# Ledger of designs, part 87: designed miniproteins, single chains

Each design is a single chain, and the fold is of that chain. pLDDT is the mean over its residues in the fold that is shown.

## One batch from the design tools (miniprotein)

Design m3013
Fold by ESMFold2-Fast:
Structure m3013 (fold): chain A 96 residues (1-96)
Amino acid sequence: VLEIIKKIQEKIKSLPEEELYEEVDKLVLKFFEYKKKASKEEVERLEKTINALVEGKEIDPSTALEDLEKLLELFKEAEAEKLAKIIQEGIEELKK
């Protein structure tokens, strides 16, 4: 799982800075909306997944697929298409 997380992190960092900032702005708005309707536990799980991707840290292997799929859903709702594609590719690698 750590290798997949690091690969996702590297792909995110490879995005042009301007494009990354546009995608992040979209995510911040949707995450704020998500926090209002989601349970505290769901918000904490999503935050841990985001922090793991930012820092290149391991997430729980038993929940990694579910946590990344939830993050992908948020990215798709935010229309953060480039970040969503990167997460989707990571999910496909975990399913192998």
Scores: mean pLDDT 77

Design m3014
Fold by ESMFold2-Fast:
Order: structure tokens, then C-alpha cells, then sequence
Structure m3014 (fold): chain A 66 residues (1-66)
């Protein structure tokens, strides 16, 4: 959903460096995403370079994983 993608995008933008394990924990604790889904989202998002982190790209990844 758009609301979930927006929250994931804001969370990722708040991080100085995207650390996969830290992001996975934050996705579970802050957004209530199931652990298996959060781990896959964190893995995909952590593979992105900073300049690739756009709302559109985050939404695409969220929609692919969910």
C-alpha cells in the first residue's frame, strides 16, 4: 500500500547508512512487518546505492516483496 511504502521510505531516509540487520529490526518494530518479509525488504533496500533511494524505487521493492 502507498502508506506502507511511504513509511518504509521515510525510515530508510532517516538512516545515515543502511545496515541490513538494523533495518530489518526497525521494519518489524516500527511498522509491524512480519520477520520473513522484513528481512527480504531490508536485504533488497540495503543493496541500493544512496542515489537510487527514491520513493518510486522503494515502492517497487515493497510491492515485489509483499
Amino acid sequence: SDALAEKVYELVKSMEEIEEATLAVMLVDELGIPEKVAVELARRLSELEKEEITYEKVKEIVEEVL
Scores: mean pLDDT 81

Design m3015
Fold by ESMFold2-Fast:
Structure m3015 (fold): chain A 69 residues (1-69)
Amino acid sequence: MYKKYLEEAAKLLGIPKSKLEEAINKSVDSHNKIDPLTPDEIKKLKLTMAKVVLNGAKHRQQQKKEAAS
């Protein structure tokens, strides 16, 4: 479920879930302007983006990356 991936990713990144959801929505809207998507494709893209962010957050946590100055 999309919301579950958002919640887990937001917790790992230390940001509000609403901020992450807004960022994903903006990315999807930007993509949709270039290559028009059906509502089902938009839902799949949002889910894919949430999974990618979650996997990236898990990888970052494992890698113990330093904060950029």
Scores: mean pLDDT 74

Design m3016
Fold by ESMFold2-Fast:
Structure m3016 (fold): chain A 107 residues (1-107)
Amino acid sequence: MTPEQAALVREALAHLAEGVRAYKEGNYDEAIEHFKRAVELAERAGPEAKLVLASAYFALGDVYYKMGRYDEAVEAYRKASQYAEDAGLPEFAEIAREHAEKVEKEK
């Protein structure tokens, strides 16, 4: 990983942490902004950031679900599952897929 890619990953992780804080406080719009920023930064960092992408999309799924935005929650969880699989984390991919399937049944 280049120094520039490492900086992008660090900034993405900082936004992921701030998004989790906002989510726990019930500030869902603020959480979405932080998680979307984490996605943008991780995508720019490249393949080594697949785990950060999976985590950010999973968190987006949780926020959208809490907001009753079920279609967006399903899409986010499915993306989390794909990035988790690409990152070599089959258990996380399965958890994300199960969350997507559960939300799909509830809408």
Scores: mean pLDDT 88

Design m3017
Fold by ESMFold2-Fast:
Structure m3017 (fold): chain A 87 residues (1-87)
Amino acid sequence: SKIDEFERELVRLYIEAAELAKVDEEAALQRFREGVVRLMRRFGFPEEFIEEVERAFDEAVAAGASFEEVLQRVFALVSRGMREEEA
């Protein structure tokens, strides 16, 4: 389904960011953020929800959350939103 395709691409972004983080954690965080926003727009998510995801990312980074914590929070929020939209 479209949702399964989105989740597969989201997991791919997570893995790519985790690999990049071994070399440059800050670049990995920014690429993950940009990738998620682009992916959400491509799949037709509401702009309000995309803004909520961006805010959650920025808030976690500002709060000094670790790379893994930031990515896990964003992944969980986006996945939750997908399941709610499917229902």
Scores: mean pLDDT 79

Design m3018
Fold by ESMFold2-Fast:
Structure m3018 (fold): chain A 100 residues (1-100)
Amino acid sequence: MREEIEELRRAGVSPEMIAAWRLTGLSLEELLELQREVDARDPNASPEEKRELIAEALRARGREEDARLVLHGLSSDEVLLEIAERYNAELGLPPIAPNV
């Protein structure tokens, strides 16, 4: 698990892409293959641009949901905050960000 993340980072996969990958049904090997494909296609692309290219490759392979999660699965901190606020409410704890 943690070793997989280190391998992905060593291969040049962005932290954002690794986080998005955790939401997908992609294996480590599939993500490394996609990263190598986009690196060969556009080695000068930014990490964000490479994430878009990975999503494009996934869509071309018929993996529409994984492509959507790669592009939009981490689209806002509000989704994570909503989940955390729900848990806090169930535990009787105060809101995390009442004034933000």
Scores: mean pLDDT 67

Design m3019
Fold by ESMFold2-Fast:
Structure m3019 (fold): chain A 111 residues (1-111)
Amino acid sequence: SPLVELLERILELLKRLIEALRNRDWETVKELLRELERLLEELERLRAAETDPAVRERVAGLLTALRITIADLRRYVEEAPDDEEAAEGLIASLEALREGIEAVLAELRAA
């Protein structure tokens, strides 16, 4: 399934992004954010082509959450990279997104 393959790619990028953020590797964070934004455009195209309304709604929710977290992370890296509390909050948001994608993948694989 193209949707399953894309979600697996996004999941792998989120794991790498969390690790780069923990290591304060801002150049890797910026590169991974650019790649993630490209994958979100592909995810939006697959959502628009999805015929199952329940799957389409779940993917729309993931897209909204991903876009918000990416925007917050970009602002953090550009404006406040020394804010440890903000970094911890962003890591928690990325971990929640990882869990959300894993849940959707489990549902799609069980169908």
Scores: mean pLDDT 85

Design m3020
Fold by ESMFold2-Fast:
Structure m3020 (fold): chain A 84 residues (1-84)
Amino acid sequence: DVEAAVKEARANLEAAREGLELYKKYGEGKDVKGVNAAIAGKLIVIGSVFGNQLLVKKYPDNEEIRKLLEEAKEVAAEAGVKVE
């Protein structure tokens, strides 16, 4: 179901944005809790990008899913995560 895949790709992008927000807010970590929150944010970003990469492989001709992956990669770059 392409519609379900697009919805999942959008949810992954939103999760990536939330992860970036955690990374930016706590990346300057004032204590161990802050550092752990920033790491959790980066992990959310990584998982979200991988999810959208999988969706692009499953629906290679869907331009919307491909654009959502590209946007997630930009979010990952801002979070200091290198993605192909």
Scores: mean pLDDT 81

Design m3021
Fold by ESMFold2-Fast:
Structure m3021 (fold): chain A 57 residues (1-57)
Amino acid sequence: AVLKLIQTFREQVVNTDPTFWKTFAPELTSQSEIENIHLARALVALGALTQEQAEAL
């Protein structure tokens, strides 16, 4: 499940304009703020997000 989320998120970020992820990121964090912050950090470690994108969450 997590790997599929990472792949889907990476493709969404790459395939849409840079403005899209800024709108998408707040919805991710608002579902479960603390848990999604940990997910964002994992995505950075895996190379799906940049450090700057994760910091914007």
Scores: mean pLDDT 55

Design m3022
Fold by ESMFold2-Fast:
Structure m3022 (fold): chain A 63 residues (1-63)
Amino acid sequence: MKVKISKSKVVPKEEAEKTAEELKEEVIREAERQGLKVLDVSTGILSAGPDKALVEATVVAEM
């Protein structure tokens, strides 16, 4: 059975790339903590205004 774990955060655009890596590590760690097999990891950065970005990280994992 596949499960999806996502985390998102709004940050200054200057911090978006670093925040994407941090959220990626957090969702992978959460999946591994639950004993799930990580199948896929994706990150996205969307503009949330002139100076802000919405950063999202998603893991698709198998039970």
Scores: mean pLDDT 83

Design m3023
Fold by ESMFold2-Fast:
Structure m3023 (fold): chain A 62 residues (1-62)
Amino acid sequence: MVAETAESGAKIGAEIAKENKDADEAREAIEKEIGAGLAKLSTEDAQAVSKAFAEAGNENMK
């Protein structure tokens, strides 16, 4: 039946709309996990750079 084709189209449209909503939820979960790792990595890297500059500055002030 042509109705089956229409149902398939409607189902695909609904799945795309749902994927947009699921993308928002998945994005929030991924951001939380990646953000935690990235924030820690970024903080350590920035802190290491700041320490190196502070040590170099102290040596220069002698």
Scores: mean pLDDT 61

Design m3024
Fold by ESMFold2-Fast:
Structure m3024 (fold): chain A 95 residues (1-95)
Amino acid sequence: SPGVRVLRLLRDLVDRMLDLSPVGRLQMAQLMLDLTRQALDRGLLSSRVGSNLQSVAQDIRNLQLNGAPDDVVRRRLRGASYYLDVLLRRQQRQS
């Protein structure tokens, strides 16, 4: 489904952010936020899932903008990756 494709794209962005510089992480977090907003506007994500993903993207951006330590940012990115994995597995079971 188009929603599954969006979740896979978001997972790829989060995984990519683990190994990026702070500037690269800000750019990818903004892309994640923009993609999530577009997916919500198109009805490709439930309001709950979309709101949660927007909160995740904003949290990652805020951590980077506030100069959080790399280990804190990486922990948050791993949490986001895990959440996206759970969503993808649930969608596979519903197919």
Scores: mean pLDDT 85

Design m3025
Fold by ESMFold2-Fast:
Structure m3025 (fold): chain A 73 residues (1-73)
Amino acid sequence: SEKEKIRKEIYETATKGIQAYKEKKYAEALELFKKTKKLVEENPDALSKEEREALEKSLPPVIAELEAKLAAA
């Protein structure tokens, strides 16, 4: 279904963001985490409530950290 495709895209985008972060590619990681956040916001039914809440709690602090790092550079 379309929801399954979107769910996969959310996980793939988040995974790529984590990889970029670990490689210190902070600008790329920021873009990927922002994309993940947007996909979750635009597709609330694509994830379980627990999965959505986990991402909603974890993504904003990481995005803020990366924005601060890039603004200081």
Scores: mean pLDDT 86

Design m3026
Fold by ESMFold2-Fast:
Structure m3026 (fold): chain A 97 residues (1-97)
Amino acid sequence: SLSVRELQLRAIGLALRAIGLIIDAEGILSRATDEEAKKLAEEAKKLAEKALELSMEALKLAETDPDKAQQLLDEADKLLDKADKLLKEAKKIMEEK
């Protein structure tokens, strides 16, 4: 089982990962001319923004409700994995044209 400090560090780590993916998605949206690449980047941004919200909520709950904090972090991790895959697909579309 994770300690309160380990939950807090995980929450910070996932929040930073989410911010990185939001920046990457915005970068693609600013450069992309392909509508499919734009759609994938918009979806990835939405997922990363949700993951950031969940990670910040988990950080607040780590001391008072560690089980809930862990559930939120597990959900955030899954959302970030989906966002990463969508951004990789968007980049692939942009590189093939």
Scores: mean pLDDT 90

Design m3027
Fold by ESMFold2-Fast:
Structure m3027 (fold): chain A 76 residues (1-76)
Amino acid sequence: NDQAVRDALIARADALIAEIEKLDAAVGAQVRAEMDRLIASAKDVEEQREAAAEGLALAGQALSQLLQEQQQRQLS
């Protein structure tokens, strides 16, 4: 069920974006806007699922980078 997988991926991405927004609101907004653009460009549910998976990967990468930067700021 591509629709259920799409919705689950979006929910996971939303959770990561919420954590990003706590660390850096501008980066969180940028990741959300990029994910929204990818999903909006999709022609069907299967493409939306692929777009959501890409958005989740982007959110995970951004969060990892921000967490490393946060640790460096706290030590400085």
Scores: mean pLDDT 84

Design m3028
Fold by ESMFold2-Fast:
Structure m3028 (fold): chain A 101 residues (1-101)
Amino acid sequence: MVKVKGSLTFDVEPLTPEELYELAQKIADELEKKGIIKDVKVTREGNTAVIEGTLKNGAKFKITLTQEGDKLTVDIEIEGEDEAKVRAQLIVIMNIIKKVL
């Protein structure tokens, strides 16, 4: 098992908790549309939203969105057996998130 992490920060208009959840759902929907994910769950607590699940290649992923004022931080973790595949998946997911935001 290998674990890779990535982080993205965006300057955004302050999101309400509802808007943060909607953004997380939009990211999850784009991942599904691109055929990346097998299973996904979106949860929200306070100023954070979490997207967790399994990729079609069997790797596990977790994306955490944290809103702090006008700054949105997106932290991505992927765990899998093959380092090259897990790193490639991280890049793909980061690019999808950048297109959504």
Scores: mean pLDDT 84

Design m3029
Fold by ESMFold2-Fast:
Structure m3029 (fold): chain A 72 residues (1-72)
Amino acid sequence: SALEEELRRLLEELEELRERAEKAGDKVLAQSIDRTIRNARKLLEEKVPDVVLRAAIHELRELIEETKERLE
């Protein structure tokens, strides 16, 4: 599904941001990102409705932009 592929792409981006947070010494941010990744991966393991996947994609996009801004 295109939504599942987009969610996986965003998870890969979050994993890179988690590594950047760890290298920056921001352990709290790194742990928060890790929890978000684990929660989103559960949605990929389950047959969740598209509305749930779309909501997750929206939330992850917002988190990614906020995290990039914080790490710059």
Scores: mean pLDDT 86

Design m3030
Fold by ESMFold2-Fast:
Structure m3030 (fold): chain A 94 residues (1-94)
Amino acid sequence: MDQVQQLQQQRLDDSYRGGYETARAMAESGMSAEHIINSMINNAVYMTRSFGLGTESLAAVRGALDALVEMGKLSEEQREEYLKKAEEAVLKVT
């Protein structure tokens, strides 16, 4: 019985895409990768504390990191470091 699981996965996919497209647009506007990702991590902490949207917010952070790596603005190692930082920050407010 997986219609609920499919809807949850779609919400995560939508959040990932939102983060990806937002980070891409911000980077194209001249914002640094560090400023973009720190802003998104701060937003993920806020959304987790205020609304319990930690999983969706982390999906958006993953999307943002993937966009910045694809644009050559972050290394794959930096992506993993920032993802770990985001996951730890969200966990502390859960």
Scores: mean pLDDT 84

Design m3031
Fold by ESMFold2-Fast:
Structure m3031 (fold): chain A 56 residues (1-56)
Amino acid sequence: ATLTVTLEAPTLEELEKKEEEAVKELGRQGWVPVAATISKDEKTGKYVAVITFARP
């Protein structure tokens, strides 16, 4: 099974904190991060992370 999570934050530091929490929370449920991309949304000025998780 796979799960994709999209996270947004006004700063890269806040985005990294959200990523850590998501990885920790989903890790407790057996989800393992297999892909991650970080970009800046020019329309909103926010940083966006798209993380794909896999579970056996």
Scores: mean pLDDT 83

Design m3032
Fold by ESMFold2-Fast:
Structure m3032 (fold): chain A 103 residues (1-103)
Amino acid sequence: MEELEKAIELFNEARELIRKAVGGDQAAIDRIEARMRKVLSEAMEKMASATTKEEQDKAWDEGYEKMIEAVREALREAGASDEDVEKITELLRKYFEELRKAR
């Protein structure tokens, strides 16, 4: 339960930094969120099809890496600075780690 609360806090902090990094461009924010949802959906499907805990953990780790790369690319496309990209991706790494613990 506490890990889930921490994950939500980290995700909300990352969302605020994304908003600032793209100068409040709502279209850019929507594109970043859409990419994150797609990667999360694909990771959840792989997890659901996994028959062992090791396969589930692997699906989470792969989903984590794909989300970081998807967000990194979308932020750069939106003109975010390298410093903001690294700060946001670090928060998302922590978010995924806490979310994994909450399972």
Scores: mean pLDDT 78

Design m3033
Fold by ESMFold2-Fast:
Structure m3033 (fold): chain A 88 residues (1-88)
Amino acid sequence: MMSVSAPASVKEGESLTLTNSSSTPVSYVQWLLNGKPISSPQQMTSDTSTLTITNVKLEDSGIYSAVGLDSDGKELARGKGKQVTVLP
């Protein structure tokens, strides 16, 4: 099981840091916003514990979750969604 930790809100222009913890060893983490993969090179990496989004925008608001993958891209674990609101 994966668990996502994030602040409930962040101000536009600030940095948002998301962390995950997993009871299952994973090789990569795919981060999701509102159930859709975040299409940035930083969201699929062997550095699996943390995602940092700098200079957040209002469109970055939503439910963040994570999927843990093995070295072949097979899903091993999913995280619970965490709501983040970007404030103007």
Scores: mean pLDDT 73

Design m3034
Fold by ESMFold2-Fast:
Structure m3034 (fold): chain A 92 residues (1-92)
Amino acid sequence: SPLDEAIERIKKAKSYEEVKEIVREYLRQRFDNPALVEAALADFDGLVEELVKNTPLSEKEAFYRAAVGFLKMVDGIEADPVVRAGWEAAVA
């Protein structure tokens, strides 16, 4: 599936910039409206920032888990509890 392909690419990514490009490409496949893609990416950045600042995860673990959880949420699949809590804090 496109989600499984994106998750495998995220696992192999070596930087936040690579992860963010994978997320951007996935969002472009899901949404025809560029404004919705950019809004979703801003929300993703907020989620990553929340996980980096307020959890004991390394930066790499934070953006990996944020990316996987965020794409699952975009597809209506339940994210892990840490990512869900980070999302709720980021959008409050």
Scores: mean pLDDT 81

Design m3035
Fold by ESMFold2-Fast:
Structure m3035 (fold): chain A 86 residues (1-86)
Amino acid sequence: SEEKKKELEELYKAALEAYKNRESIDPILLADRLVKLAEILEKEGYYEQAAELYRLALEILEKELGKDHPRVKEMRERLKEVEAKI
């Protein structure tokens, strides 16, 4: 629906703004929120926007947990899978 598309676009823009202001929020909580929205965008077919949010979440998780952490490896695989749909 047109209403749902507008809501998803507004949520995507809000997520990008939250990442821009990321020093004012718990980084793991922000990453979790970005992933949840990316999953919604992916299910609705917005693969490019979903990939961007997965990339931002990956950057946060790598910084906070380290590149070899299981959550970071999982996020890299999710990003790879969604990018294959673009």
Scores: mean pLDDT 85

Design m3036
Fold by ESMFold2-Fast:
Structure m3036 (fold): chain A 65 residues (1-65)
Amino acid sequence: GIEEAISLLNSIIKKHPELKTELDNAIKLLKEGNIQDAANVLFDILKKHPELKTDLIKISEKLLK
């Protein structure tokens, strides 16, 4: 669920602190229940950082539960 998605996002921030601002925005939207807006932010991050594809797919799977 959302809690697992936020945990995974925080793990990415620890490995990639340069992405903190963008990932914090996604976390804020998830905490507000704005799943669609959070998904759009994560999709934009994926376009710029394709190396995160596997991690972002895992996050999307947690959001569907």
Scores: mean pLDDT 82

Design m3037
Fold by ESMFold2-Fast:
Formats: sequence, structure tokens, C-alpha cells
Structure m3037 (fold): chain A 80 residues (1-80)
Amino acid sequence: SIEELLEEFEKLAKEILSEEDVEYLLYQIKIAKEKLSEEDFKKLLERWIEEIKEGIKNKESEKELLDKLYEIATEHALEL
């Protein structure tokens, strides 16, 4: 469900990102939910979750991970 994806996203994001960046991304998720179809919104969340998991596994910097998340958002017609 979307609720389960949101919970997983927040939990994973808090492991690698600052509180400020987590809050910013959650705000962008709120905007995305209004702008995107439910299917595209779910795909965006799934892609972001997968990228965060990869970032944690590879010990990526917060900046590297954010740049990748922003790139994915742009592909879904979100401007961050």
C-alpha cells in the first residue's frame, strides 16, 4: 500500500539523511501525491526507496543520494 511505502521511505531516509532533508523530501512527496497519478506516485516512491537502500548499502554521502533522488523526481516531472 502507499501508506506502507511512505512508512518505509521515512524510516530508511532517516538512516542516511538529515532531519531537514527528510522533511524537505516528505514535503515534495506531498506535492507529488497531488500532481501525479496514483500509479506514477507509487512508482516514484518505490524508486526512491530502492535508491535509498542502495545508498545505505554502498555508504553513499547524503549529497550523492539527494542528487540521485532529485534526478528520479525530474524523470517523474517533479522539479525539486
Scores: mean pLDDT 84

Design m3038
Fold by ESMFold2-Fast:
Structure m3038 (fold): chain A 74 residues (1-74)
Amino acid sequence: STEEEYRRMLEAARARLEEYAAAGLVSEAEKQEFLALIDRAEAALDAGDRSTATRALVAVLERMSAIQARALAA
């Protein structure tokens, strides 16, 4: 289901965020902002708000892509 796929993607995002933090690619403040974004996506899924959950998940993925691009440009 879409909900199960979203939850799996959010779990993967949390794991990758920990990898980025361990590699020094994100500050503690950036990590906290990113976790808040993941929490918003999970809350939207729990509320059954697919539209809000999708937008929040896209924002999570875009933020991860930006961090990855920053690392490659260094």
Scores: mean pLDDT 82

Design m3039
Fold by ESMFold2-Fast:
Structure m3039 (fold): chain A 121 residues (1-121)
Amino acid sequence: SSMAAKRAQQEANRQKADDLFQQSRQYFDLAKQYLAKADKLRKQANESKDRTESLLLLADAYLYEADATLYYGKAIGNYLKGLGLLSGSDDLIAKGDGQFALYDGYAEGLKHLADRIRDSV
């Protein structure tokens, strides 16, 4: 029946949304881990008395921040897609997909910054 088909679609969307929310939580945890690695390197850079060592540690910190940014983008993207599936919002799904590209761009910017710092030493 038409009603059974609608219920099956809602159940399928709920299951997909649950999977996306679980992936989002895992990616947020990964982002936090990489940010902690970046913070450790930034502290070491600030404590270094050697300018070259300080700049190389800062460059490595930006690379870990780039990885954290990629995982954060995946977390936000999957969260918005999950909300879109639950609400039947194609706009939220599209916004979720857009977050992947946006945060990939931010991460590339951080990688280029790290490369420029390394080239300066």
Scores: mean pLDDT 91

Design m3040
Fold by ESMFold2-Fast:
Structure m3040 (fold): chain A 62 residues (1-62)
Amino acid sequence: GEKEKLEEAKKKALELAEQIKAMFESYGGTAKIEQLSDDVFKVTATIGDKVFETVIDASLFL
């Protein structure tokens, strides 16, 4: 049903957030994942003096 699709979409969003985190860490940076809402994750990465932010919405996977 729709609930099961949303739960799977949230899982995919978190997996993407973890992949982005791992990518920045592999380049010598640091990264953190914050849950902004039930459906939205924010990845904040720092490399040297630069900060990068990206937002992942579970709706991308619906």
Scores: mean pLDDT 82

Design m3041
Fold by ESMFold2-Fast:
Structure m3041 (fold): chain A 71 residues (1-71)
Amino acid sequence: SLSDMEQNIKLGELVGEEAERLRELLKTLPLDEAIRRITETFRKKAKELGISESLTERVLRQFVRTVRRRA
């Protein structure tokens, strides 16, 4: 199992990767559709990395909030 520190590092890396992918998706997709695809991929990758669902959802909420504030 991953330590809390390891989970936070991996989540930070995942946020960076998905933020870049979101930028590409926004060239062709509406914001809500791009966010939907990003959240699905984020949840899947976080689960594969053994990150807790509660921590994943907390980080996702902050990520989506930040994206919507900048749109």
Scores: mean pLDDT 85

Design m3042
Fold by ESMFold2-Fast:
Structure m3042 (fold): chain A 81 residues (1-81)
Amino acid sequence: HRLRVEVSVETEDASTAAELALLASGQEVHASSAPHKGRQLLSGEVEGAGPVRLEAVAVAPSDISARLSNVEIVAVTEEEL
């Protein structure tokens, strides 16, 4: 089965751009550069059987911190066969 997943992530307390990634069961599905502050929609397609673990990850420069807030699963859609 294939699942399309969408996760909404908001980045706060960043003075520089941070990189955001969406992971499904430990594999990167989406990556984007976030603005200093704002909401990003991370989306991707997951293929496989069994449970899927979704994670949103932020990477910021070592001299600052990026804070993630309002992390929400927006949609999960199973592909029609």
Scores: mean pLDDT 59

Design m3043
Fold by ESMFold2-Fast:
Structure m3043 (fold): chain A 83 residues (1-83)
Amino acid sequence: SAEEELDKVYDEYKPKLSEETQKVVEEQLKKIKEALATSSPAEVRATLMKQVAEVYEAIKDEEELNIAHRMFGEIAGVVTRAL
């Protein structure tokens, strides 16, 4: 399922993220999963873009931001395939 693929991507990147960033990402993934279950494809895409932007704005460390960019690139792939 898309939810299992999202969890797998996050589990791969989780050890590379701070605990603060992990909490923000987990919150945003929950919103993305809820949108996938309840929303139109256009609303899912809008939710994904908004949640990704909020994570990037919260990260102040350049290396951690690069890790988050790679992770959300894979997440976007999973979401797009699920639509």
Scores: mean pLDDT 81

Design m3044
Fold by ESMFold2-Fast:
Structure m3044 (fold): chain A 65 residues (1-65)
Amino acid sequence: SLAEEIAKEEANIDAVFDAIAARVSGQLLAEGKPEEAARFVENLKKFRDNVIAVTARYLEKRYAR
């Protein structure tokens, strides 16, 4: 179903962004840059939300006939 396809893609997108967030924020924290780490995570969340929204819109159009 469309709902199952959207949920699957959302889970995949979340997994990728979580991995990027952990790796990059971890590196910035190790370098003593907690403010940059926080800003990166904030920006990454906004980007992730946009990717999810665009993907859902694409799938909705693809399933519409």
Scores: mean pLDDT 84

Design m3045
Fold by ESMFold2-Fast:
Structure m3045 (fold): chain A 90 residues (1-90)
Amino acid sequence: SMKEELAEKIVEELSKLNEEEQEEALKEIEKQIANAENSNFNEEAKEKLIEALKKLGEAIKNAKSNPELAKEKALEAIDLVEEAKEIQEK
């Protein structure tokens, strides 16, 4: 499936990050969560976007040590982003 292929590509790219790059990526996730919390988006869409960012952070943390878990978290993040878009467009 396209979602599974996308999740695999995300985890592959995340697994290439060195320790400093991983730390910076996690810091950027925290910044994006803060930005989402302060946005004027639909509340339900906002909640799903924040959850997706948290799942992406988990994927980053696990990409090298547990790629199976990282893929699972990336898939969950993709689904949450799609749900948020659907809510926001209505």
Scores: mean pLDDT 85

Design m3046
Fold by ESMFold2-Fast:
Structure m3046 (fold): chain A 66 residues (1-66)
Amino acid sequence: SANVERAQKVLLEDPERVDRLAVEVATGVISGVEAAKELGIEAEDNEEFLALVEEAARILREQGLL
């Protein structure tokens, strides 16, 4: 998915920013839609955003990049 590929790129370029946004979504500080827009990726809710970040991180770990 192009969206997962964009998430991988952002996570690799700025993992601390992605982690901060994931925490903010998980704690209700911002919506997953807002966090996704800030990162240039697409998500329709908090669950989709967090799942997208987890999938991107999983793929990068499998590739030895995390």
Scores: mean pLDDT 86

Design m3047
Fold by ESMFold2-Fast:
Structure m3047 (fold): chain A 89 residues (1-89)
Amino acid sequence: SSEEARRRRLEEIERRGDLVLAAQAVYILEKGVDTEGARKTLEEIAKRLKVPVEEVLKKGRELLKKLSEESKKILEEKLEALKALRAAA
């Protein structure tokens, strides 16, 4: 039970990390810095989340649009949290 709760939290953090990566990839793709790498990242996220790449693009764009400059701090915080949790596991 606590084991299942722990696994669920890890999966949620992984999903949030993927959404953060999707938002970053969409941002990069829109800025035209690394379009090939950004597209590959979006495709891999789509495979992991088991959704079409168009859905990942939509979610990434929505995340970027909703969040102002504060969203970059939130994205960075989420990445830091994910790294810390993986290092602790």
Scores: mean pLDDT 72

